# Designs tried in a protein design run: designed miniproteins, single chains, continued (5). Part 109

Each design is a single chain, and the fold is of that chain. pLDDT is the mean over its residues in the fold that is shown.

## One batch from the design tools (miniprotein)

Design m19788
Fold by ESMFold2-Fast:
Structure m19788 (fold): chain A 71 residues (1-71)
Amino acid sequence: VTAEQASKAGRLINSKANADGTVSAEDAKEALLEAGFSEETAERIVEETKNADGTISLDDLQRALVRELLA
């Protein structure tokens, strides 16, 4: 994972975000794929960060992207 991919994912996710600071797991996965993440990596990030209702908080998603960058 590159810093450029993480930055692009963050921009795409913010464009799809709900007013409450969440994004749907489906929109998050699409944004990660569009940013150049592999299907496997995108699915792992989404699975690790998703809430029981299928949403993801932007803060949790951003932290997961930083962890992937540092791994």
Scores: mean pLDDT 78

Design m19789
Fold by ESMFold2-Fast:
Structure m19789 (fold): chain A 70 residues (1-70)
Amino acid sequence: SMEEVERRKRRLRAEIETLKEIIDSDKNLPDSVKEKAKTYLEQAEKALENGDLERAEEYIRQAVKLIESK
């Protein structure tokens, strides 16, 4: 439904913003890892603007994997 899609978009946007804050405040992450993770989150935002929720979730997943593997 349209309401479900809009709820999912809001959730994904909130997740992106939370991840950006985590990345910016993490003193143990290398700057190169922060830059790559932020690039994935920027791609996720672009995917959300284009209505591609699956692509947005993929980019968010890649950002999370990158920051959790360090």
Scores: mean pLDDT 86

Design m19790
Fold by ESMFold2-Fast:
Structure m19790 (fold): chain A 84 residues (1-84)
Amino acid sequence: MADLRQRAQDRLRQATDELVRAYLARGDLDSARRALDLGRRAQRGTYIDALQMGAYLQHKGGQAAKDYQDAQKQAQEQLKKKLS
């Protein structure tokens, strides 16, 4: 359980970092800052914050978005199984 949560957080961090770097490369400082803030909130917040970050990444596309969505889904399935 802890290992899966840590992997989800690691993937969220990597996805956030990659997305921020992509925006910085495009010169979009505002989007880079928003992505960083959303990633930090998702890492520290509840699964609902992770959902918001996943939706944001999906709108931007790319491998980072897919990796984050997969990690987020795995984390939700693990939580659901524990609650049942």
Scores: mean pLDDT 63

Design m19791
Fold by ESMFold2-Fast:
Structure m19791 (fold): chain A 63 residues (1-63)
Amino acid sequence: SEVDKQKQDLENNIKQSSDYARAGDWEGMRQHTQKAEQSYQNLSSLVGDDEAKKISFKIDDSI
């Protein structure tokens, strides 16, 4: 589903952003943070703000 796609894109970009930050690649971190923000906005549009926040918190807790 589109929801599952945006959830995976959000998770993958958060993980990539974290990895780039650990490596000191601030440009890579910034680009993936922006992609994560876009996926979050897409999720919010699909499921609403409250549900999107719950999904985001679960992803952050899993990383």
Scores: mean pLDDT 83

Design m19792
Fold by ESMFold2-Fast:
Structure m19792 (fold): chain A 99 residues (1-99)
Amino acid sequence: SSEIEKLKKDIKEKIEQIRQYGEESGNNLLLIIADEVEEFLELLEKSNLSDEEKLKYLKEINSILDDVINLAENGELTPEKLIGHLLRIIGLLLDLELK
């Protein structure tokens, strides 16, 4: 549970960073990504999943957010790459809803 709390904090900080990039650049896809991950965290909190299963989802989301931040920091943001990461997030949301 300590690892879950640390990952949730790290993810929330990354959501804020991505939202700031979206606001500064006018990139609505970054804002959508931030909002979708925030909704994912709320859904995960309400789920009856074990701590082990919650950790797997949190690690996957954290990895996706790291990829998005790296693209932003390297000036490599394209709509195609952002849509790819958004689809990864939607896939995790659907997987979570079907459990």
Scores: mean pLDDT 88

Design m19793
Fold by ESMFold2-Fast:
Structure m19793 (fold): chain A 75 residues (1-75)
Amino acid sequence: SPGRKSFLVDRIRTLTEAAILAVKEGDLEAAEEMVRQLKPYVTDEEYQALLEAVRNGDIEKVKEITDKIIDKIRA
């Protein structure tokens, strides 16, 4: 359903943008919590990759993984 794809994309974007903001502010606990809220919407491999990226403060890697997830949903 197109509505379901839009919902998933918006949810993933909102949570990953919040995680990136938390990383920029040095709040790694909040960043990890935002990534945990993504768990129902992503694969276990994607979840672990996002969690590792926020723990390392690697904002570029978070963006790269997020873009790939969104592209997959939109395909």
Scores: mean pLDDT 87

Design m19794
Fold by ESMFold2-Fast:
Structure m19794 (fold): chain A 60 residues (1-60)
Amino acid sequence: TDELERRIRELLRELERTDPAVAARAKQQMDQTMLELYAQGASLEEIKRAALEVVEAAKR
């Protein structure tokens, strides 16, 4: 959904501003999680929700 994508983009921008290394790791973890869920046949909304959770967890 557009709303989930917007929230992910906002959080990633904040992470990049604060700590680029953490942002890079969050993107890598997000990509891995998305690929795993896609392989399992998850919906796009489920994949985006999981991506958001990964980015939120990286923001400490």
Scores: mean pLDDT 81

Design m19795
Fold by ESMFold2-Fast:
Structure m19795 (fold): chain A 63 residues (1-63)
Amino acid sequence: AADTATTNKGIAAITLMAQTGASQAELAAVLGVSTAALSADIAAVMAALGVSTQAEAVAKISA
């Protein structure tokens, strides 16, 4: 489903940024998507996890 794909993409993006230190713009370029689209996917995952920062999202995903 599209919602599942969006969630997986957001989680993967947050994880890759944490592991590589890449910015949203760099990751969006690598994935072939717009920075706005990637930011929206990340924001949706953060909202679902109940966190306000990417660092907190990474901590929750890693736990």
Scores: mean pLDDT 73

Design m19796
Fold by ESMFold2-Fast:
Structure m19796 (fold): chain A 79 residues (1-79)
Amino acid sequence: AHKEILKEALKAAVAKLAPSLSPEVAAIAEEAAAKGDLQAFRRALLERGVSLEEADELAVRLLDEAAPVYKELREKYLK
């Protein structure tokens, strides 16, 4: 349940952010959302030569967009 809620929230966040991201970063974010793995997103960015600061900023932005969706879904599935 928790992992599925996280995947759904991350997918919603990626859809909202994708137009402001490069196609490469958007693709990496989509893969991370499908897996429910934010560490995979951050790691893939670092492997592509993105700076530590920029990778962390992108991860924070993704979490900030996912947080309200995650809260709403969690309240519906977990009481």
Scores: mean pLDDT 78

Design m19797
Fold by ESMFold2-Fast:
Structure m19797 (fold): chain A 67 residues (1-67)
Amino acid sequence: SAKAADIARLRQIVQDFADQYQQIQKNPENYDELFQQLYEKTTEQVRKELGEDAVKLIEQAAEKLKS
């Protein structure tokens, strides 16, 4: 189970991802490449700081947005 501090950190990382994603959406020229880079960077950051269980939570959240 994640500690409250780990949950707070995960929420910060997710918010940073959302903010950067909005900036990427404003520039269509390299959208796919920039999105892929952002996703990989965010996933590796979460894995290093919070571990694999936190990565799983992000992947589950991403799957819910996939339509």
Scores: mean pLDDT 75

Design m19798
Fold by ESMFold2-Fast:
Structure m19798 (fold): chain A 67 residues (1-67)
Amino acid sequence: MPSVEEQIKILEEAKKTGVITPEIERKVARPSLALTIGVEAAAAIEKITPEHLELAIEGLKSLHLKK
């Protein structure tokens, strides 16, 4: 499992390139979104957008700052 910093980097790269692999979506983007908007709301998102990636990054940063 990548560190919180590595997960943030992966999401920032996906946002810059617009390329979101199924593994990034499943393992990093959706779990991070769940931290910000809740598990049910994150699961209801059919297509991850750059706005959703930004929310996921903010969720991970919130977790990192609490350490």
Scores: mean pLDDT 73

Design m19799
Fold by ESMFold2-Fast:
Structure m19799 (fold): chain A 83 residues (1-83)
Amino acid sequence: SVAERVARLQALAEEGTKAGKEMSEENAEKGFELARKAFSKSIDEAVEELENLAKAAKTEEESKAYMTGLGMMSVAAIARISS
């Protein structure tokens, strides 16, 4: 359902927010840049791609950058679904 999808996106947004708080400003900027590049695709495809990248990340720092980007895109996806 739409409600279940929104709940999952909210959970991802919360995880992304937590990852962002634990990152340096430089790593948060990298996460934001990845999210911005993903905006050239559909929001749904961007969320899926960033989630897969976070799971495949070789380092915790790299994973946190992708999770921060995923959180940002998840907020955008919620706004789109709720509109």
Scores: mean pLDDT 67

Design m19800
Fold by ESMFold2-Fast:
Structure m19800 (fold): chain A 95 residues (1-95)
Amino acid sequence: MKEKADELIKEAERLIDKAMEYFNKAVESANAGNLEEARKFAEQGKEYADRASKLVDEAEKLGADPEKVRELAIKVTAAHIGIVGAEYLIWLKEK
């Protein structure tokens, strides 16, 4: 059971890293004026962040280390804030 929780934690970390990668690509594309590409990257980042959130919740239910769960929950929240920032930047650049 702990082994399964640890696997979910590891996968959630990978998905959080992917979410942040795609939000950074969204910001870079928006700054370059590639707004359609920026929207696609922001959407991909959101999908990774949403999946990571579900895996963190599942790991918590399976008895994962509470400190690790808290750490990842904070990172998931940061990733969701990143998408709001990227979407706002895209909106500003559409004018």
Scores: mean pLDDT 85

Design m19801
Fold by ESMFold2-Fast:
Structure m19801 (fold): chain A 80 residues (1-80)
Amino acid sequence: AAAQAKADELITELAKHLGEALRRVTDPEVKEEIIKIGLKAAKEIQTAVDNGDFDKAESILNEAKEKLDQLVAEEEARRA
């Protein structure tokens, strides 16, 4: 219960960040990369939480957010 609640919290935060990133990009290839990063991070977060490693789960979320932000910034730079 507690582990699943933590996984749900972190995955919900990831989903919000993923949704914002997808809204900001227009390139279908960049959208596909964003989705792949999100799906991989969600699986890794669930695995870390299932193993009781909440610090690792939080780290995975933060790294995924940074990667998503970088992809958005790179696509925005290509437009300008």
Scores: mean pLDDT 84

Design m19802
Fold by ESMFold2-Fast:
Structure m19802 (fold): chain A 90 residues (1-90)
Amino acid sequence: SIAEAEKTVRETVDNASSLAIRLMDEEKAMAVQKIISEGYFEVMRHLEKNDLEGALKSVEETLKELEKIGAPKEVIDTIREGYKKLKELL
C-alpha cells in the first residue's frame, strides 16, 4: 500500500540521517542529510501522484549522489535496504 511505502521511506530517511550524524563530522553530515532530504521530498512527491517508477528512480538518483559525495557504507546500505523494501511494497 502507499501508506506502507510512505512509512518505509520515512523510517529509511530517519535511520540514514541518524547514521550520518553519528559517523561523520558536522559539515559532512549536513551535506549527506541535504541529499537524503531532497531525495525524500522527490520520492514522496512521486508516491502522492501514484508514480511508482518515478519514486524508485528518485531513490536510485539519491544513492548515486550519496556514492559520489563518499557517504559512509552504512548510510548507503540503509538506503539500499529501504529501496528493496519499497520495491517489494510497490
Scores: mean pLDDT 87

Design m19803
Fold by ESMFold2-Fast:
Structure m19803 (fold): chain A 87 residues (1-87)
Amino acid sequence: LSEMEREFIAKLRELVEKSDLPEEVKEQFLAMSDEEIAARLRKLLPGIFFDENEVTREFFKRLVLKMLEQDPEYLEEFVRALLTLPV
């Protein structure tokens, strides 16, 4: 995993743990390895994490994390999308 992927996953785990998400959803998400989450993120957000411009990647990473932090409904939808994505 890249440093950016590890940082994003760590912050996402923190947001999920502190959220009001259903316990079953939290347990399923937090049981996944960093590698499993990264594989799912690559399918869900291919352009954001793999853009060649580091400034663009950092900007969109921060933007997505801020949206996930500020919008509980968006966080739930995002986590459920990751859990239901065929791998």
Scores: mean pLDDT 78

Design m19804
Fold by ESMFold2-Fast:
Structure m19804 (fold): chain A 100 residues (1-100)
Amino acid sequence: SVEELKKELEKVMEETLKKLKENPNLDIAEVQAEARRKVREIAEKYGLSEEEKRAIETYVGIAVHEVAKLIKEGKYEEAEEAMKKMLEAIKKYLDDVAKK
């Protein structure tokens, strides 16, 4: 189920990127809060601990903030690269969690 967890988290991040591209003037804090809430609900569904949920929320919060900043600056290619890099970090964290 870690692969299904990864896919659900990737979908949240892809939806967030699309939303930011469609409206670059969205409040970054509100977009971060929505993304964090969605990933917390997913992590809880897959039985992650409270510490693991907080770690995923932190990764997603950092990723959404950085991507939103780049999009507001018109740096769409850099935003997509930042999103991809952050997704790989999240996936690696989940692989490390699954080894416990």
Scores: mean pLDDT 84

Design m19805
Fold by ESMFold2-Fast:
Structure m19805 (fold): chain A 95 residues (1-95)
Amino acid sequence: SELDELIEKAVEAAKNDDLKSLEEYIDKIIELASTLPRSEQIRLLNRAFYEMLKVYLETGKPVAEIGMARFFAEVLQLLGLGRASDIYQTALDEI
C-alpha cells in the first residue's frame, strides 16, 4: 500500500540521517492515516513507531528518536491525551 511504501521510505531516510525527508514522509504518513478509522490509525502509527525504534536500536541515530516521538505524539492526540503529547514534544525540543 502507499502507507507501507511511505513507512519504508521513512525508515530509509532515518538510516541515512536525512531529517528533512524523514519529516516529509512522517507528515504524509499522518495525513494518509487520517483517512482511516481511529483504531486503524492507532495501529498504523504504532507500527511506524516500532519501525523507527528498530532503526534506533540498530544505529543509535537521534533522527530515529525524532520519528518515534512524532508517531507517539500522534497516538497520544488520537487517545485524547493532547496535553501529554504537547509535554512530550516540548521535552524533545529541549534535548
Scores: mean pLDDT 82

Design m19806
Fold by ESMFold2-Fast:
Structure m19806 (fold): chain A 80 residues (1-80)
Amino acid sequence: SMMEKEKEVERILRALEEVAREYEKRGDFETAERVREIINWVKMLYAAGESVEDILEWTEARLRELSEEVYELFLEKLEE
């Protein structure tokens, strides 16, 4: 349903926001900004009608390219 899709995308966005905040707390503003860029792309993909599965797969790929540590932290936050 549309409500279930919205809830799943909100979960992804929340996890990304937590990752960005953790890097901001560390003073790593460059990594935090890169994660913020991914957040904006996720919002655009959702608005364009992409599936949750495709959005998640794309997000995970972009985070892996950025850093292994960023990707692992995202997975931890996603399951909270």
Scores: mean pLDDT 87

Design m19807
Fold by ESMFold2-Fast:
Structure m19807 (fold): chain A 94 residues (1-94)
Amino acid sequence: ALSPERQLVLLQIGALAQELREKAKTADPESQAILEEGARILEEIGELLRELPASVARELMDALIARLKEAGDDPRAQLAVLRETLAEVRRAVA
């Protein structure tokens, strides 16, 4: 079974991915593609976070949430943040 801290992190990332997919349903075609790609990247980040200690996963999740807040509602800026976070998480698990 997962620790409560790890369960929370995985629930948070799953919720973000679902939020992007819901936004994609009402977006223009270009933004829809970007939002769907962002959701896919969030799902990959979630899988990789399972390989990290719960405290490290939480810190990476907190940083991701802060950076997404700064990016605001711009799908391209959000996608850039997600790609950078994916690269960081990949380095952390290697």
Scores: mean pLDDT 84

Design m19808
Fold by ESMFold2-Fast:
Structure m19808 (fold): chain A 71 residues (1-71)
Amino acid sequence: MSIEELLAEAEELLEKAKASDDREVALALLNEADILVGVAWLKAAVLDDRSKFKELDELDERIKDERKALK
């Protein structure tokens, strides 16, 4: 999976988590999104592709903020 595909899937999971009225489902979706962002970070670091670092950082922060909102 490309970095772009990982980012797109993580974004979709984040939006599904926000739309969910079930806290356990939302947490599961956020955990999956967090894993995909982590994989994308590792891939970008290995490839030295710094053009994606800002987008990855912004998405990671959005996932963290949504997780905090569920507490």
Scores: mean pLDDT 82

Design m19809
Fold by ESMFold2-Fast:
Structure m19809 (fold): chain A 113 residues (1-113)
Amino acid sequence: SKEELLKKINEIIDEALKEIIAVIEEEIAKEKDEEKKKKLEKFKKDLEEYFEQLKEGIKRSIERGIDPEEILEETKELEEHILENASKILDPESLEKIKKIFEEMLEKLKELV
């Protein structure tokens, strides 16, 4: 059903967001510069908003019966945007962790289509 599909997609997206937030919280905990901490806290908040927008967009797409491939493209566009913004404030190790989380999320989403 559309309801069961949406539930599974939301679970995958929520888990990915949780893992990305954990990476950012580790960066915040290690950061000594108050201005950089503020940028990381803002990025964390922006991520939560971006992922909520993604979930709402996917819900509308499923309700309208659009191609699952469009859902994957929207997710890839979000990945690119997040990684570009993250590259300006996070260290390379944290960026690689976030990239792997997105790769795992996309693979799980592909299995549902």
Scores: mean pLDDT 85

Design m19810
Fold by ESMFold2-Fast:
Structure m19810 (fold): chain A 71 residues (1-71)
Amino acid sequence: MLDGELVEELSKELKLPETLVSAALKGLQMVEAGEGSEEEIVAKLSELLGVPRERVREAMRRVREWLEKKK
């Protein structure tokens, strides 16, 4: 399950809306689970959120970078 506290922290740190951060985290998990390519997941999230694909892609990239720094 998605951790709401993690979404709030990432939203504050990356200065992105919580809905976009939540979607980016879920999208990264879906890519890792093999549910689709990164581009397919970006397209699906873009349609669900009503946000351009480039905005979703940027959010996923920034969330991934932040998570990698925590290792």
Scores: mean pLDDT 79

Design m19811
Fold by ESMFold2-Fast:
Order: structure tokens, then C-alpha cells, then sequence
Structure m19811 (fold): chain A 56 residues (1-56)
């Protein structure tokens, strides 16, 4: 997954749920806290979600 694909994925999620970026970041942080190894795709999507939260 590329950064562009991750940004597109988050943008599509926002159309259905404006809270999606915050939930994605929260889910990523919860997985990290529990010691789960997040996938590279999940890391890119969480990064894209953080970027969108900072731009809003």
C-alpha cells in the first residue's frame, strides 16, 4: 500500500463516517499498547489519518 492509497482509503472512510480518522488512530494506538504488531498497511493508514486530523 502506498501513501496515496492510504490517504484515499481514509478519505473514503470519512465520506461514511466523519469520525473515521480519529477511530483509526485510536485503534492503532490500542493495538500498539497491547503489543500487537500492526501491519505495514495499518501503519500507513494510521499515518494518513493523523495527517488528515492535523489538516482539519
Amino acid sequence: MSREEALRTVREAVREDPGAPRRIVSGYEAARRQGLPPSPEFELVARAARELLREE
Scores: mean pLDDT 75

Design m19812
Fold by ESMFold2-Fast:
Parts: C-alpha cells; sequence; structure tokens
Structure m19812 (fold): chain A 73 residues (1-73)
C-alpha cells in the first residue's frame, strides 16, 4: 500500500542519516537527508490514520534525538 511504501522510504532515509552521521559527512548532507525525512513524514501525516501516525512519529522522534545527541558530541 501507499502507506507501507512511505514507511519503507522513511526507514531507508533513517538508515542513510545514521550512516552520514557515523561517517562524519558535512552538515549540508545531513540537512538534505533531514529535509527528505520531513517530506515523507508530512505525507504520512496526511495519509495515515492518526493513531498509526502518532506511533510512527514517536518512534522516529526517539531515534532522531539519539542521532542529534551523537552530532552534539
Amino acid sequence: SEIEELKKQLEELMEELEKAVENNEPYSKILEILGKIQEILAQLYAKAKPEEFEKIAKELEKRLQEIIEKLKS
């Protein structure tokens, strides 16, 4: 389904983001990946049921916070 395709794209982008951080890529690259993640999240917000979106958003927020703390170090 469309939602499952978006969830798969989101997972791939999260993996890409983590690799970029691990490899100390430029912040411009990290910001580009974050922009793509935001676009997928906006589509999920529009198309998914509120309960499903809330679950996805909370899980991703936690993962993003962990990545941001790693960048801060």
Scores: mean pLDDT 82

Design m19813
Fold by ESMFold2-Fast:
Structure m19813 (fold): chain A 110 residues (1-110)
Amino acid sequence: SAEEAIERAEELVREVIEELKKLAEKSKNPEDKKLLLDGAEQLELLLERTREVLSKTSDPEEQKKLVRDFLDQVIEMVKNLAEKSKDPEIKEKLEELAKKTEARRREIVA
């Protein structure tokens, strides 16, 4: 259902935000730490904006489309963070996070 898709998507994005914060804490590179914390903040803002739009949307098919678009934006942001990261270990973990997020997106929007 659209309601279940919204709940699962919000849970997934909160998990992604927490993982970015954990990677920032473990980062030895100050530029990567800032990049990850800025990324987490951008995802928090995107989540808040998406929740506002969803709260004003009554059509289940439109809600499902918004969830798909939202998760696609989240995946793109994580991939962009991986490309910009200087530490190879941080880059690898972000690439893994993007792949895990893509797999869960397929399950949520199936």
Scores: mean pLDDT 90

Design m19814
Fold by ESMFold2-Fast:
Structure m19814 (fold): chain A 60 residues (1-60)
Amino acid sequence: MSPETRAASLITAGGILYVAGDDEAARDLFLEARRVAETVPDPKKKAELLALADRYLARV
């Protein structure tokens, strides 16, 4: 699986948990997504994924 696909999947899973009210589990997934996003070689996709993960991390 590509790093961009993995990061996007982790953000999606974290978002579902966040909406369900599981802030701790959501935070763990967003932190992992941010870590994976750092390894994305495409600078545009990397910036988008990091911004999205950081946006959600600010809420949990």
Scores: mean pLDDT 84

Design m19815
Fold by ESMFold2-Fast:
Structure m19815 (fold): chain A 79 residues (1-79)
Amino acid sequence: PVTAEQLLRAAEEAAKTLPPDVAGIVLDVARSLAPQLAGKTPEQAAAAIANALMKDPRVSIDTASEIAARVYRELRRLT
């Protein structure tokens, strides 16, 4: 089970290598979803972030998928 704090940390780590504008989008999505994803599995949390990012036309499907994979990896390390 994921905590809101763990989700935010995973998103911050995933965003480190991204351009500032994309990093901002990822962090905004994570902050918005954190209360809803508390208690979910790393798989469920990563999938929700991927789905939210794919709805933003500024983020490509490939980038959203890569970010979700990084968030999942970090959440697995934290849980």
Scores: mean pLDDT 83

Design m19816
Fold by ESMFold2-Fast:
Structure m19816 (fold): chain A 58 residues (1-58)
Amino acid sequence: SAAARAAADTAVAVVEAEYRDSSPEDLLRGLENAAAALPEAREYILARGRELVAKREA
């Protein structure tokens, strides 16, 4: 749903900001926790998370 997607985008943005200076591994852990809190959007959050982790590893 649009509401679930908006909540997921907000959660990803919050995790990215919170883990701004953290390792890719710690960022991934934060994203996994967000996905657990929003199970309806888990796949979307983890897909977005993989993109963010890849950017930090580069």
Scores: mean pLDDT 81

Design m19817
Fold by ESMFold2-Fast:
Structure m19817 (fold): chain A 81 residues (1-81)
Amino acid sequence: MVKEVEEEMLFPNAEEVSAEEIKKLLADKNTKAKSGVLANNPFTVSPEDRHLLEKDLDGTKVLVLEDGRIYVMENGKFVPA
């Protein structure tokens, strides 16, 4: 079976994060929210929306799903807001 460890930037070992904590981070002015549309997977985006995602995914704090949902990136992993 395919292990999740092979997921280099997704969720190799996701931590538990409350949605309320994420929302507080998004509300903070110090938090740099990066508006990036994710087609279906956190790593797979449409060619049109790829320009919204910067190459610095490691430094990205927030990514917006195509459906409008928000994802927060921490230590190279994405968690829903």
Scores: mean pLDDT 42

Design m19818
Fold by ESMFold2-Fast:
Parts: sequence; C-alpha cells; structure tokens
Structure m19818 (fold): chain A 55 residues (1-55)
Amino acid sequence: MEELRKSIEAVVDNTLADKVARGGLPPEEAARLRSQARAAVDQTLKVIEEDEKKK
C-alpha cells in the first residue's frame, strides 16, 4: 500500500509541477489540487487497509 501511495503522489506532483512550469496553472491552485488528490488517496487506502485487517 505505501508503494502505491508514493507512486500516485509522485505522478500528481510531477504533473502539477509541469503544468505550473508551462504557465497553465497557478502555484496556489496546484497546491490545492495536490491536497485534494492526497486526501482522496488517503481515504481510499484507509478503506482498503481496514478491509484487509478484517480478514
């Protein structure tokens, strides 16, 4: 699970950094999107982890 989380975070970070560098996205908006993506990943992984622990 941790490896998947790190992979998703890296993809999100790289995509947002590229968009900001190209002037297509303000840094503040990129920070908000990153926080939103992280929260969604956290929530999904937590549900999966809890299900695994019940087995």
Scores: mean pLDDT 76

Design m19819
Fold by ESMFold2-Fast:
Structure m19819 (fold): chain A 71 residues (1-71)
Amino acid sequence: SEFEKKIVEEIKEFLLSNKDLPRDEQIRKMREFLRSLYESLSDEEKKVFIEVMKKFNGLTIDELIEYLESL
């Protein structure tokens, strides 16, 4: 969906913008970003967001970047 593509692109842009930070700070800021993003969504968009996040479970940051670049 267009919304799924938009969420993936937002996450990718965030990762690229924060790539020079220490990994622990990247993780902290990512969690804060994802929380803020989720809170701004409609109920229908929240469902799509949850499904997108399930696809990322178990990936390292490097694997996540590779996955996002493959989309």
Scores: mean pLDDT 72

Design m19820
Fold by ESMFold2-Fast:
Structure m19820 (fold): chain A 85 residues (1-85)
Amino acid sequence: SLIDKAYKLIDQISKETDEDKRRKLLYELLTLMDELSVDEVKDIVDYAKSKNVDKISYNLLKNYYYAMENKDTGLKSSIRTMVSG
């Protein structure tokens, strides 16, 4: 399922030490989050915290969740551009 893929991506991000590779995994996860419900996205963000994902990655995921919850398409686009760039 899509949510199982999200959990696997979080496990990979939590173990990834290379910043460029971690950024690519984050971008893949953000793309997947757009296909999930807001409640499912909250669960995966909470899981990221439990897996001790780095502060920068966690804050990006948390802010993307808030953007989805608030239907803030501008913030979503800004976060995606930051991660892809």
Scores: mean pLDDT 88

Design m19821
Fold by ESMFold2-Fast:
Structure m19821 (fold): chain A 85 residues (1-85)
Amino acid sequence: SFVDEMMELMDEAVKALDAGDYDKYLETLDKIEELAREGLEQKRLDELFEAMDRVVQHLIDLGKLDLAGRVLDRFDDVYLDYGRS
């Protein structure tokens, strides 16, 4: 599911960030953004919104507030691009 895939990628991004592997961290965020774009293109909005809410809540629960903000900004960019298509 979109929820499971996005959560798995987010866990990879958190692990990379905590390890100081910024290249892998950014690469994984790009994959999360691409998964979000795919969900919008496929019109799977309910699954995508659930995945995004789960990811953001997970980051908040981990105390990763700055990362939660960066992920939300990337999601906003995806929605802006979609609305112009």
Scores: mean pLDDT 81

Design m19822
Fold by ESMFold2-Fast:
Structure m19822 (fold): chain A 113 residues (1-113)
Amino acid sequence: GAEEAVEKAIKAIEEAIKALEEGDFEKAREHAEKAKEYVEEAIKEGASVEGIRRVLELTLKLAELALEKGDKETAKLAAETLVLLGKALIDKGDITLGIGAVLQGIGLLIDVE
């Protein structure tokens, strides 16, 4: 269900962060891709605002670390995930945080391309 997908997304983001800290960009991209897939599943299954906010906080950390390490592919995946999370928050009525997440994601996509 939605909560299981949220927990899988969180774990995948944590694994991507660990891979970036170790300099393994290939592993970081693999985990970031899985995180995005789990986020799409969580949104489809009706994840709560609280669940989406938890994933958003970790995705922001992933995006910041990927940029700091120069992993443009992982940064792009994190940015795309921020846009998905932001749209889901807007749909659930958390408009200010949702717009903020969408704008941060779009800004990152411009910066990495």
Scores: mean pLDDT 89

Design m19823
Fold by ESMFold2-Fast:
Structure m19823 (fold): chain A 64 residues (1-64)
Amino acid sequence: MRELEARVLVPADASDEELAAAARAAAESAGPLESLSVARTPDGAVAVGLLEDGTLVRAEARRA
């Protein structure tokens, strides 16, 4: 599979910075990333990155 998806829940009172950090950490847990971008969404934060083998990683962080 050339695409990996991850989801992480953070506490309901988590800050926007904590959401972004959680999404980034989830993406990084897939492996060493050649690139990484993190964006806030209406429902949380999303990190999108590429692994060294060209696998796309998408990680979403949401408040519980």
Scores: mean pLDDT 79

